Designed miniproteins, single chains, continued (2). Designs and how they scored, part 28

Each design is a single chain, and the fold is of that chain. pLDDT is the mean over its residues in the fold that is shown.

## One batch from the design tools (miniprotein)

Design m5001
Fold by ESMFold2-Fast:
Structure m5001 (fold): chain A 93 residues (1-93)
Amino acid sequence: SAGEAAARAAEAGGEAALEGAEAKDAAKAAGGAIGAVGGAVSARIAGASEEAAEAAAEGAAKAGKGALAGDKEAAKEGAEAAKEGGRAAAESA
């Protein structure tokens, strides 16, 4: 349950990052990406799939970098990957 909860936090962070990128809300996009990284790391520590948790963390990093660079397309792609990776990690936990 702890691994699932952490993975769901990564999924929710990815969703928030996606909403922020679409709305051009850099603070929401960055906050979502940071939350997704934290969720992914916690999920891995709690025993969720390493591959899914790593995919979520990589997606979150891409979302954060894209948001910082003003690259909306990269930010959205990263946020979607974080959301999908978080969901997959939750299903594996």
Scores: mean pLDDT 82

Design m5002
Fold by ESMFold2-Fast:
Structure m5002 (fold): chain A 85 residues (1-85)
Amino acid sequence: LLKEGEELLKKAEEYLRKGNKEKAIELLDQASVIAVQLAKQGRYEDASEFYERIAELYEKLGLYDRAEQLRQKAEELRKKAAEAA
């Protein structure tokens, strides 16, 4: 999951640089699914980091609402990670 998510983020960044916003969004949506799976496995820190990176890329795409939602999810997961420590 981690390696798969990392590859999706790298590809999304590449398509963003090429100006292919549609393909970048598709890849970011897939990366969001990986973050959900990481959270379900109790990997809250990894999932939180993924949500933050996806949110940054959504902001670069002008998708501010989506970015804000993912940042809120990242914050909730960081709180869960702290409670588990």
Scores: mean pLDDT 82

Design m5003
Fold by ESMFold2-Fast:
Structure m5003 (fold): chain A 67 residues (1-67)
Amino acid sequence: MTVEEKLRKAIELVREGRYDEALEVLKSVQDQLPPEALPAFTRALSALYQGRKDEAIAALEELLKLV
């Protein structure tokens, strides 16, 4: 799976309320992200830990634009 495919999967998992699985997917791509993506990555992690669905989706969609 590409980084883009993994991020799309993470968005689907968040929509389903499967935050722990979305977190695992997101962590699995960390080392493949450009440095410019790290702020959006950190926001996505924070939103997932807080259970903030809309914020998590927005941050993950921002990550998709950067890969």
Scores: mean pLDDT 84

Design m5004
Fold by ESMFold2-Fast:
Structure m5004 (fold): chain A 56 residues (1-56)
Amino acid sequence: SEKDKIIAELEELLEKAKTEIEKQVVESALELVEKSDAASAKAIYDITKEILDSIS
């Protein structure tokens, strides 16, 4: 499903995370996505990428 794809992408971001803050941001996004529908999951993913780009 689309949601499963987003979870896989977030898990890849977690593996690439270099700092504790980056790991915490991705872990929080994964928890929210697990509880969300596909549209909300996509929005959470997009916001998470923007946050990571801002702090990297």
Scores: mean pLDDT 83

Design m5006
Fold by ESMFold2-Fast:
Parts: sequence; structure tokens; C-alpha cells
Structure m5006 (fold): chain A 55 residues (1-55)
Amino acid sequence: ARADIVSLTDGFIVADGLPFEQVKSFLEKHFTYTTVGSDLIFTLDGEVFKLIRMS
């Protein structure tokens, strides 16, 4: 599955077309996160981002 990363502050897409499972595994290992369905909310440098699962 593909995924996008979006800034929740501005709604700006910071990365698109990412490999969902690999990115999710990386974020779960290295960051504090909250899971919402298939999506992850995480923080980096004090900003809030969301990994959104695409098809």
C-alpha cells in the first residue's frame, strides 16, 4: 500500500507515494505516535504530521 505524509498544521503534503508498511514500521520504532484506523499521527521537531494510508 502507498501512503502520504501531511502536516496537520497547514495541510501541506510533505511526502507522497511512500511505501506504507515500511514507513509505518519506521515511525512506530523511532517516534511517539497515535494510531487512528490505518493512519498514524506523529511529531517531528515540534510539528504534528499524519501518515495517511492510500490504496
Scores: mean pLDDT 78

Design m5007
Fold by ESMFold2-Fast:
Structure m5007 (fold): chain A 57 residues (1-57)
Amino acid sequence: DVLEQLKISAEWLNTDVKEILENAKKALEAGIADSTGHDRAGLERALKIVEEILKEL
């Protein structure tokens, strides 16, 4: 019962979070265009993480 309620809550949150993550992806892509060296590598890794999360949702 608790697990079923958590699954429903997660589904609602995932719907909202997906939109937030899509906006974050756009922001990261813009940041990568203006970054170099270590900063760029960090942003590229963050973008990859966001993309992996979006694949699961």
Scores: mean pLDDT 73

Design m5008
Fold by ESMFold2-Fast:
Structure m5008 (fold): chain A 94 residues (1-94)
Amino acid sequence: KIEELQKEFDELAEKIREALDKNEVKELPEELQKLYVELMVKKFEIHVLVEKLNKKAQENARESVVKVVEEKLGKEYAKLLEEKLKKKIEEIEK
């Protein structure tokens, strides 16, 4: 399951990289900007599962990823990612 998630992540990352080579992140179509946010959520989930991060480590990883997205896509997408990651952290602990 984790290996399948990593392969899916790699395939999505390649699509994003190709788009980034053609345009700046801010100039990407809305669909690809949303896909980038989804990719970051998936990356976070895989990292938590593979490394078996506790809640404090999950919060630290969340802050780090949110900062990267803020730099790449701006504050609105960073807020969207933060809410998604907060919900994902709550789901992982169930």
Scores: mean pLDDT 74

Design m5009
Fold by ESMFold2-Fast:
Structure m5009 (fold): chain A 55 residues (1-55)
Amino acid sequence: GRFEELIELAKKAPKGLARLAGLPPDATPEQIAEAALAAGMTVEQAKALVDLLTA
């Protein structure tokens, strides 16, 4: 589902995504994914952010 896909994306850029979500740098991929889901972020938007952060 969307949550599992967001967890996998969070694993690719955890520090960058944690910072954007206002979470501590040691936030888990699950915490980052939950914050993204709560913000209404789509998997497509998360993929675009990961690509930008890992470029």
Scores: mean pLDDT 80

Design m5010
Fold by ESMFold2-Fast:
Structure m5010 (fold): chain A 83 residues (1-83)
Amino acid sequence: AEEIVEETSRFVLELLKEVEEDPSSLEKAIEEAEERLEELERLLKKAVEEGKPMKEIIDLGIAAGLVGITLGVLKVELENLKK
């Protein structure tokens, strides 16, 4: 079940497209990315604590990492726009 990775990839691509089309959406994109990352980190912690299969843990880790990297990039772009 790579569904969480696929869903997260779609989420990130849509978020990046919105920011590319309208840079004023950066602050909302950051909020959405932060909420998604918090959700994924909570799910990852729960999966580890419950002893879920390694594949599920890895898939959640990949999803969280993808959002985390995206969030980092968006925050740098926002800082550059405000300075």
Scores: mean pLDDT 83

Design m5011
Fold by ESMFold2-Fast:
Structure m5011 (fold): chain A 75 residues (1-75)
Amino acid sequence: ERREQARKYLEKGKEAFLKGDYEKAISYFEKAVEVDPELPEAYRLLAIAYYKGKKDYSKAAEWNQKAVELEKKRR
């Protein structure tokens, strides 16, 4: 249920990202982590969207670190 909804938000965010709409992509990726906070892919996508869209390298690094932490817990 929650993972399915989160993945749907990731798909919409990825489409926006590929079209260069980074603000919209960030919004969808934020919705994905709100629904499923244990989804590493969403945090990685947030990181790259902040990097390319907002040029916020510090926030991008924080999102990447969160993804790495979650991937370690998935073992």
Scores: mean pLDDT 81

Design m5012
Fold by ESMFold2-Fast:
Structure m5012 (fold): chain A 59 residues (1-59)
Amino acid sequence: SALVEARLARAREALRAGDVETAERLLAPLSDEPGAQPLIEVLRQVRANGGRWDPALLP
């Protein structure tokens, strides 16, 4: 699952950079991955907040 790990790392870096759209695209195919759930939950919160990014939401 090295490809899954690399994609999760890229998604986390996108979120740190405030690039929510890139993070969403990277996480879309990982909906069933346990390691993706915290980041997917952050995206859910960002979408509920009108797309505004807050670094405090990052696990």
Scores: mean pLDDT 76

Design m5013
Fold by ESMFold2-Fast:
Structure m5013 (fold): chain A 65 residues (1-65)
Amino acid sequence: SEELEKEFKKYDTDGDGKISAEELQKHGLKPPKSVIEAIDTDGDGYIDFEEFKRFYEALKLAAKA
């Protein structure tokens, strides 16, 4: 959980508790629209900590399998 918070804060440069498309682009990330839509359950274009945690866990499982 600490590692997840650390990763989240790495992209949450504004410290607002959400990752925006601008913050992702600032770090050179260009995830596919489908990936953003899959984790953005609110459809507001922002990734909060819970959505980020879900995404990270999915990546971890995919890498393990």
Scores: mean pLDDT 65

Design m5014
Fold by ESMFold2-Fast:
Structure m5014 (fold): chain A 57 residues (1-57)
Amino acid sequence: SAAEEAARLAAEGGRALAAGLPRGDFAEAIALFREALALDPDNVATRLALAAAESRA
C-alpha cells in the first residue's frame, strides 16, 4: 500500500539522515523524505524530519 511504501521511505530517510550527520550531507535523506511525503502528505513526523534535514543542508 502507499502507506507501507511511505513508511519504508521515511525509515530509509531516517537512516540516511543518521549516516549524513558526520559528513553534513543530507541530500539522500531529503530525497527519501520528499518521496515519503508524496505518498503520505499528512504525515507530520515525516514533514518535521524533512524540515530538520533541509535546515541542516
Scores: mean pLDDT 83

Design m5015
Fold by ESMFold2-Fast:
Structure m5015 (fold): chain A 69 residues (1-69)
Amino acid sequence: LTEPEGVVLSDPAQFDAVVDAFLAQAREWGVPEEKLEKARELVEKHRDDPGAAIQAAYEALGFLPAAAA
């Protein structure tokens, strides 16, 4: 079976697309630009650990991990 996470997150362009999707969703919900920029910074910092990057982004945007479920 193809491993989707390995394919998506190992490619910088694909990782950026995933991040962009999260930020677009937050923007639709009216999250302030300051928080969107903070989330992007945290994602870039944790680019080598996609799980941590996504969690940090959700926390910065005010979307706790429980809200993602």
Scores: mean pLDDT 66

Design m5016
Fold by ESMFold2-Fast:
Structure m5016 (fold): chain A 80 residues (1-80)
Amino acid sequence: GEESLKRLEEEFEAQKQEILTSTDDARIRAIIAQAQARIQAVRDLAKRENVYGAGEQLIINKYQELVDLGDQVLAARAAA
């Protein structure tokens, strides 16, 4: 429902803030790894159920945003 979607969005925003504010590269890598595992789980479930629609794509896109942000932060730190 609408409440569940709001909580999911709040959770993604909290993880984005953790990536941006964390001083621990290992913590950022853990968030990336968890997001990648979630993307794979959604893709595997979609294949098994033969249901790949807008909902699955939105969830994958949200976790991919976390991966991309984490990679950008780690790359910027490595270059500094």
Scores: mean pLDDT 80

Design m5017
Fold by ESMFold2-Fast:
Structure m5017 (fold): chain A 90 residues (1-90)
Amino acid sequence: SLRERLLRRIINVAEQAIKAAKNKDYETAINNLKVGISLAEEAREYLPKEEVDKIISLLQEGLEAAKNKDYEKAIEAFQKVIDLVRKLLE
């Protein structure tokens, strides 16, 4: 479904952001997070407002951490996005 495709794309983007952050490639991590926020906004068609707001909030936390080159905090935020979106796919 379009819903599952969008959610899986959000997971993929967050996983790519984790890989970039691990390599201290914060520019790539920031770009992947901006794509993730855009995909989460598209998901408003398929998900309750509260779930989308949580995803966007976590992606924004990761974006802020990546801008500050805070590797640990960025990865924690991205992992929370992956965990939340995986639950929505069940």
Scores: mean pLDDT 85

Design m5018
Fold by ESMFold2-Fast:
Structure m5018 (fold): chain A 91 residues (1-91)
Amino acid sequence: SKEEMAQKIIEELDKLGKEKNKPLLTGLAQGYAIFLIYSPESFKEWAKKNLPKEIQELLEKALEAIKKKDYKSAAEYLMKAAELIEELEKP
């Protein structure tokens, strides 16, 4: 179920975020994961308009990993995407 996928990715992102000591990036990555799982079409269209291709490719890899239940790889792709998004938003 989508709820099961969401729970698993949240757990893997929390674990990865603790290892990296980046709680704010963890929250950002979890937010993107939830939108990608529950509204994938709307999220992909938004990403195409607002994000560089490199970040779009990371989010596509994350979704494919989630579909394969490879939540560890999905968390790594999502965290990397969040790091790159944060760099774009720096003043």
Scores: mean pLDDT 82

Design m5019
Fold by ESMFold2-Fast:
Structure m5019 (fold): chain A 112 residues (1-112)
Amino acid sequence: SEEKIEKLVELLTNEVSEEEFIKTVKSLSIEEILKALEKVKEKIDEFSIEQLKTTANNILLLAKLRLSKEDYDELVNFYKEKVLTADSLEELKKKFKEFIELFKKKLLESEK
């Protein structure tokens, strides 16, 4: 539902308790998660470094809950090797969008 998608966007982009986050994301379909990730991706160019870091931590927590260990580890490695090593804020935002796209691809592959 649209309300669930908007709630997930808020949870992904803000400081939240892990318990509230986990409870909310367990009720979401893959389609709702994919739509929320697309909305987050659209907002990336407006984010500060602090907001990007918070959003990355929340995306990785969501990935840990929804992906296989192998897919989660690949996403973590991409974040460490490609996103955190960016030489400029523009490159960081570009690599962050690629990070979100990788997560979306892994979620689509996980559909049963």
Scores: mean pLDDT 86

Design m5020
Fold by ESMFold2-Fast:
Structure m5020 (fold): chain A 82 residues (1-82)
Amino acid sequence: SEQERRQLAREIAEKLLKAFREAAERAFEEAKEELKKIEEGEEKPPREELERYLNMVQMLYSETKKEEYKEVAEKLKKLLEE
């Protein structure tokens, strides 16, 4: 029973981590689209939304070390400093 409980906990944790990573990846794609819109002259989103994007993208960079996440995070940080 303890082994069965540990297996179920592992499966639940894996599903939650997958869902979290998928949500963070969607936030990264949304952040790229918003940065493009801002570059094209549209108003920037509310500060809270920019902070949400930054937190998600920084988390992806910390886990993966992919340069693309770092580049987007730096652009978001610059917008938040305005």
Scores: mean pLDDT 82

Design m5021
Fold by ESMFold2-Fast:
Structure m5021 (fold): chain A 60 residues (1-60)
Amino acid sequence: MSLEELLEETARAFGEGDLARARELAAEIQRHYAEELQRLLSQDPPDPLAELASLFIPRR
């Protein structure tokens, strides 16, 4: 199931007040998003300032 589908289903379940379904979908999203968020956080685009700082240190 795609992340987009999971998000839509969760929003729908929440809107309908189906907490049991929302919890099940939240657990699935948590698993999916935990890995995706961890990857995104570790691959946060480097700050241009950080890139400039790296240029001040010449390679050995």
Scores: mean pLDDT 64

Design m5022
Fold by ESMFold2-Fast:
Structure m5022 (fold): chain A 71 residues (1-71)
Amino acid sequence: SELAENLRRLAEIFKKYGVDEAAKLFEEAIRVVEENPEDLTKAYQLVVKAFNLLLEKSPEKLEEVMRELNA
């Protein structure tokens, strides 16, 4: 699944920038997508929580994370 691969990439990027709690949320989202492909709402909510954790704990890293996602 392209979505699962994108979520795995997000987990790696967030771990690289030290936001381990957010990386775990992406790992949870991968499991949700793989177990229930129709349940994209739960995966979306986990992604939103992960980005909120980045903004709360390390807002200065947002630009670098976004740059790496676009590479």
Scores: mean pLDDT 81

Design m5023
Fold by ESMFold2-Fast:
Structure m5023 (fold): chain A 57 residues (1-57)
Amino acid sequence: MERMERMVELLTEDIRNSPLEDAERIRESAVKALSKDPEAKRRGEERGEEALEEKRR
């Protein structure tokens, strides 16, 4: 398994376990950290947005 893919999974879990206000900050910071790998950044943005959308419901 690719390390960046694992990082995206951990990021998604962290977003789900944090309060909504913290989850938004975590997502922004993590997307910036993933910017070193364009594919991981794209997956992180997609997965993070899905997690936030579920949390906003």
Scores: mean pLDDT 71

Design m5024
Fold by ESMFold2-Fast:
Structure m5024 (fold): chain A 69 residues (1-69)
Amino acid sequence: AWEEAYRQGLLAADNGDLETAARYFEKAIEAAPEGSEEQRRAYFVLSQIYRALGDEEKAAEYEAKAKAL
């Protein structure tokens, strides 16, 4: 379920494991209903994680996806 993936992403981020957090938020996006508020939130959080990882291109891509929903 998207809730489980999102929760695991938050736990990984809290532990400083941003790469694992990104993978869980990607899974949350896949599990969330298409066009949903949950999918939008996961895109936004994922953009912030990639920004923290120094991947500005992916951060901008996911931020744009969040704003398009």
Scores: mean pLDDT 83

Design m5025
Fold by ESMFold2-Fast:
Structure m5025 (fold): chain A 71 residues (1-71)
Amino acid sequence: MENKKKEEFIKKLDELIRKYRERSMQRALDEGLFTREELSHPLAQRGLLTPEDVKELIEEYKKLEEEYKKS
């Protein structure tokens, strides 16, 4: 069913988002940019990603989208 393909795509997307969140959080903590409480807020998370991180995330998303199209 088409729903299975969507669920697999969403799971992979969630994994990508988690990976970049963890990476950004570690950097922010190392640099002292945010406290743990602040990192729980979506707005704080936006400030954690560098332009380079955003570029990498976009490229990984495009690869994931291409895989989804092939299925």
Scores: mean pLDDT 68

Design m5026
Fold by ESMFold2-Fast:
Structure m5026 (fold): chain A 67 residues (1-67)
Amino acid sequence: MKYLELGKKALEEGKYEEAKEYFEKAIEENPELRAEALAVLSQALAGLGKYDEAEKWSIEASKLRAA
C-alpha cells in the first residue's frame, strides 16, 4: 500500500524514475496490488518515453483485472 501511494505521488510530481522504483517495490511486497501497480507503472514508463514497455505492462494489468 505505502509504496503504491508513494509511487503515485512521484508520478504526479513528474519523477518518473522514482515512481517506477516505488511501483516495482509495491508489486514485490504486495502481490494483491499487482494489477493496479502495473497500470501506474505503465504510466511512469510512458513518461520516460518507454512506450513499448508501457504498453506491455498496461496489457498485463488489464489481463489481471479481467481475471
Scores: mean pLDDT 79

Design m5027
Fold by ESMFold2-Fast:
Parts: C-alpha cells; structure tokens; sequence
Structure m5027 (fold): chain A 72 residues (1-72)
C-alpha cells in the first residue's frame, strides 16, 4: 500500500539522519550534508506516496533542507 511504502521511505530517511549525526560526531561535515540531502529526498518521496502534491512537497523540502544545511 501507499502507506506501507511511505513508512519504509520514512524509516530509511531516519537511518540516514542517524548516519549524518555519526558523521558530524566524527568531524565529517560533507558526509553529513550528503546523508541529510538523501534523507530529505526519501522523506519527500514518502509524502508524494501519501498523495501530497509533488511540486509543493519538493518546494517545502528544499526550504527545510537549505535551513538545516545552513546550521552546519
């Protein structure tokens, strides 16, 4: 189902967010940024699977990711 696909995408996004945390703890800011970008992409796919508008989801995701990366 769309719900099950969205939950799997969200789970994978959370795993990447944890990888970003570990990369930051190791001093690897570039690896952390790459992991955060991939996590954001998977989370956007999860919302699209749930039936949200793809353009709106990607716009909001880009704004959120840009804010998060600016803190690193």
Amino acid sequence: SARERAEELARRARELALEAERALAAGDVEAAKEALREAARLLEEAYIELGYDPEEVRRLGEETLAADLALL
Scores: mean pLDDT 83

Design m5028
Fold by ESMFold2-Fast:
Structure m5028 (fold): chain A 55 residues (1-55)
Amino acid sequence: KSLEETIKLLEKARKNAEEMLQKAVDLGAEPETVERYKRAIDEIDKQIEKVKKEL
């Protein structure tokens, strides 16, 4: 199903965003940058939940 492919893509994007967040924290990035990555992860999580509800 197309929804299953969408979930896989979102999960990959989430993992990539988590890795970027971790690198930003490790490098001492500005709080605004760290918060942007956290918001991006939250948005991906919401999209995954929406798609799973339709599955």
Scores: mean pLDDT 81

Design m5029
Fold by ESMFold2-Fast:
Structure m5029 (fold): chain A 72 residues (1-72)
Amino acid sequence: MVPSPEARAHLLRGARAAAAGDYETAREHLLKALELDPTSADAWALLATVLRRQGKEEEAAEAEAKADELAA
């Protein structure tokens, strides 16, 4: 499987924003990455981390479960 270059670009932008503590920007890019490639376990895992940092534990748990499903 070849991930979309656009999906990968959004994942990398999301990762950079998350590393900088800009969780709102990170979430925007991660949601776009998942819209383009919903099978990206990395994007789901990073989204779960971002949601957890924002205090959205239930949404984070759903994203983490999706990442685990896709990584298995």
Scores: mean pLDDT 82

Design m5030
Fold by ESMFold2-Fast:
Formats: sequence, C-alpha cells, structure tokens
Structure m5030 (fold): chain A 119 residues (1-119)
Amino acid sequence: MEAERVVEEIRRLIEEGRLAEALVLAVEAAKRGVLTNEQAAEIALELAEALGILSPELRERLERLRAALEEEGIRMTPLQLLLAALQDLDVAAARQIRVTGTEEVDGVPEILLERPAPP
C-alpha cells in the first residue's frame, strides 16, 4: 500500500520535470525499505532516462547484470539497483564477483573484490 503511493508520487514528479525531488524521494523510500527491488529498479531506470544519464548500452548492461545475479539467487538491494542505474556502475566488477566463486552468497552482494572470499 505505501509502496504503490510512493511510486505514484515519484512518477508524478518525473512527469512534472521535478527530477531532483523525484530522485531524493526514491532514494529515501529505498533506504526505508518501502520499495521492492522490482519497484526500485523500474524507478531508477525511469529517472536515469529522464535525466539523460542512462545510455541504451548502460541500460542493457544493468539488465544483463540483474538477470545474471538473479539466476544465482543473488539480488541487489533496492538502494544498490537505484544507485547502479544513476551512477554508471562498473558492471564488469560485479561479474568478477560471480566468477571468483562468491556463488551462493544469497542476500548480500557487498563483498569487496579486495577481500579473499572463501567459497
């Protein structure tokens, strides 16, 4: 119920061209756990496109990364998905985490590459 209302308000702000306010509201809602991962990803992509910072290539890479993580049962948090869409995140770094055997890290893909993560 709260998530749907917040999503509607964010989209209204986007339509009005109030992108900074929409971004702040989206980040705050994601931090508070009001948004699901799905809702946060959708809003992040809409905001990035509206801001002109999300290239078609970056969008495809982020969608591919999300699909790859989901195949292994690893999901990014709503805040991580939102920030990834807005910040031109290095998708190759996340793929390296997968390849280095952090497989089955269900729930928290926050292992830094510099730490030797035992299997």
Scores: mean pLDDT 57

Design m5031
Fold by ESMFold2-Fast:
Structure m5031 (fold): chain A 70 residues (1-70)
Amino acid sequence: MEIEELLKKRDKDGDGYVTLDEAIEVAKEMGLDEKLVREILAKYVDPRTGKITIEEAVEALKEAKKIQEK
């Protein structure tokens, strides 16, 4: 919810995708470890476009938060 709104704010094109850099900026605002988030997001990034769907980015950031809280 909150994560999705932050990602949508970075989706300037309104196409439902964010760049890896945009997702990392949201992660930093949430206090998540940049290296951990980058590792998780790399699995979802389209290598041709460098983009991730907002839904995939939300799941990746939730996983990163869960790992850090343990």
Scores: mean pLDDT 77

Design m5032
Fold by ESMFold2-Fast:
Structure m5032 (fold): chain A 72 residues (1-72)
Amino acid sequence: MAEVEQARADVASATTPEQKADALERLGDAYEKLGLKENAASVYRQAAFWYEKAGRPEKAEEMRKKADELEK
């Protein structure tokens, strides 16, 4: 749980779209490690939104692909 707690704190502390997206990606990764696939997929989709806001469309597509793979 420590990884999820740290990632949530990072999301709360994020002040830019890039920081928000990076923190959400880490939160998604943490949920995936715990087997919480639905939570991970939801968070990866949020990360994709913020990566687009940050001007990183390639990363946004990567996050969407991860979310789609987790939700069959």
Scores: mean pLDDT 82

Design m5033
Fold by ESMFold2-Fast:
Structure m5033 (fold): chain A 71 residues (1-71)
Amino acid sequence: MDEVAAALTRVVSAAYESGDPELIEKVEEAQRALSAGDRARGLALYAEVAEELGMPEDAELLREAARRLEE
């Protein structure tokens, strides 16, 4: 449905599967930003996680989504 929501689901799953505590903490930081209403920051942090996980397609999609939120 929402391409952004699908990308977030993939990135979260991949981060936890990686077992990398730094990536998992960054995902949790991104989730806190989204919960606080800072959607642009949250999506940008998810894009960084996607890039570190070698998911360039999801990283680019999330970066573009964050950029669009600046209106």
Scores: mean pLDDT 82

Design m5034
Fold by ESMFold2-Fast:
Structure m5034 (fold): chain A 56 residues (1-56)
Amino acid sequence: SELHKELLREIGRVLRAIGDIIQAELEGASEEKIEELRKKLEEEKKRLDEIDEEIE
């Protein structure tokens, strides 16, 4: 179903956001940059939760 495809896409976005945070921390990015990436991860997690609720 389209909802399952969207769920998989959003899982992929969450995983990429986590990877971006880890890479930024390893590279010594600024605290402001890391905070922005964490904020993006929280937004992606929120979208994932909304899609998961709709699939129920």
Scores: mean pLDDT 82

Design m5035
Fold by ESMFold2-Fast:
Structure m5035 (fold): chain A 55 residues (1-55)
Amino acid sequence: APSAEEWAAKAIELAKQGKAEEAERYATLANSLDAEVGTEAGKEVREILEKQGIK
């Protein structure tokens, strides 16, 4: 199974691609393994999507 850091990295990559639903799903998976890693990933995902004009 992927580590929290691996799922966080994938969430950020998906967010950069504009795949909001997938990015949020992977950030949630990271949070399930490590709340600190998941929280930071969620913030980065949200920031990337907001800059792209995605909700």
Scores: mean pLDDT 80

Design m5036
Fold by ESMFold2-Fast:
Structure m5036 (fold): chain A 88 residues (1-88)
Amino acid sequence: MESMRKTVELLNDPELEKLVEEADEYARKARETGDEEYRLKALELLAKVLRRIVERERELGRVSEEEIERIEASLAALEEKLAKKAAE
């Protein structure tokens, strides 16, 4: 996603950039193959990217605490659902 890539570049975090690249690669493989395993891996990596972005935005004071809590709740629900499906 272009907006997320721009946010990552602004944060200047090489670990975050690597996670975005890995998420994009698995998302591309999921689209090309239709393989659920690649789709789940892409979503797992995307959740990690979003969580790290939220942490960095909190450090910079650019996002309200209410917005952070809402995003973190959504990410926690997604991560739990992905972990449960991966364990099947």
Scores: mean pLDDT 72

Design m5037
Fold by ESMFold2-Fast:
Structure m5037 (fold): chain A 59 residues (1-59)
Amino acid sequence: MEEEAIEKGVKAGVEVAKRTNNIAESSLAGYKAGTELGGPKAGLLAGMEATRESLKILK
């Protein structure tokens, strides 16, 4: 389901941000994971949300 794809994509992106301290890599990881699971729309939403969550963590 689309919500699950977005959620998993966001988690993947946040994990990359913690590992790399890089927002762009977080966004790309979220987009790729979301796209693989739920298609391009889920990928875009996951990438955007991963970026927002990573910004909160990295300040």
Scores: mean pLDDT 79

Design m5038
Fold by ESMFold2-Fast:
Structure m5038 (fold): chain A 57 residues (1-57)
Amino acid sequence: MVEKNLEEMRREAEEEEDEKKRELLEEIIEGLKLIREGVLKAIEKSLGVEEVEWEEV
């Protein structure tokens, strides 16, 4: 029984709302991370073809 802990109950309700927002935010961050890694991998592949190319251009 949490009758005396109204503050705790309110925190749990707020935490539940924030959890949904945090999950969405984490999904966006993960997406951005994947894009960044993809771009870096493409750059590394380009470098692997001509190692000296990036130093001159």
Scores: mean pLDDT 63

Design m5039
Fold by ESMFold2-Fast:
Structure m5039 (fold): chain A 58 residues (1-58)
Amino acid sequence: AAFDTDGDGVLTAAELRAWFRARGHDLSDEEVAALIAAADRDGDGVLDAAEFEQARSV
C-alpha cells in the first residue's frame, strides 16, 4: 500500500517502519533510527518529503 504524508509532508520513525513492514522489510527501531539519522539532514528524527522519496526508492 502507498503511504501518504501525515500533515506537513514529514514521516516519523513509526510511519517509516510501518511503510517498510508493508513491503516485507521487518526493520527494528534501531534500523529505522539509523536510516532516519543517515537521511535526515536536520537530525530531528523525522524525514521530510524529499528524503522519503529517496528512502522509498530502495
Scores: mean pLDDT 64

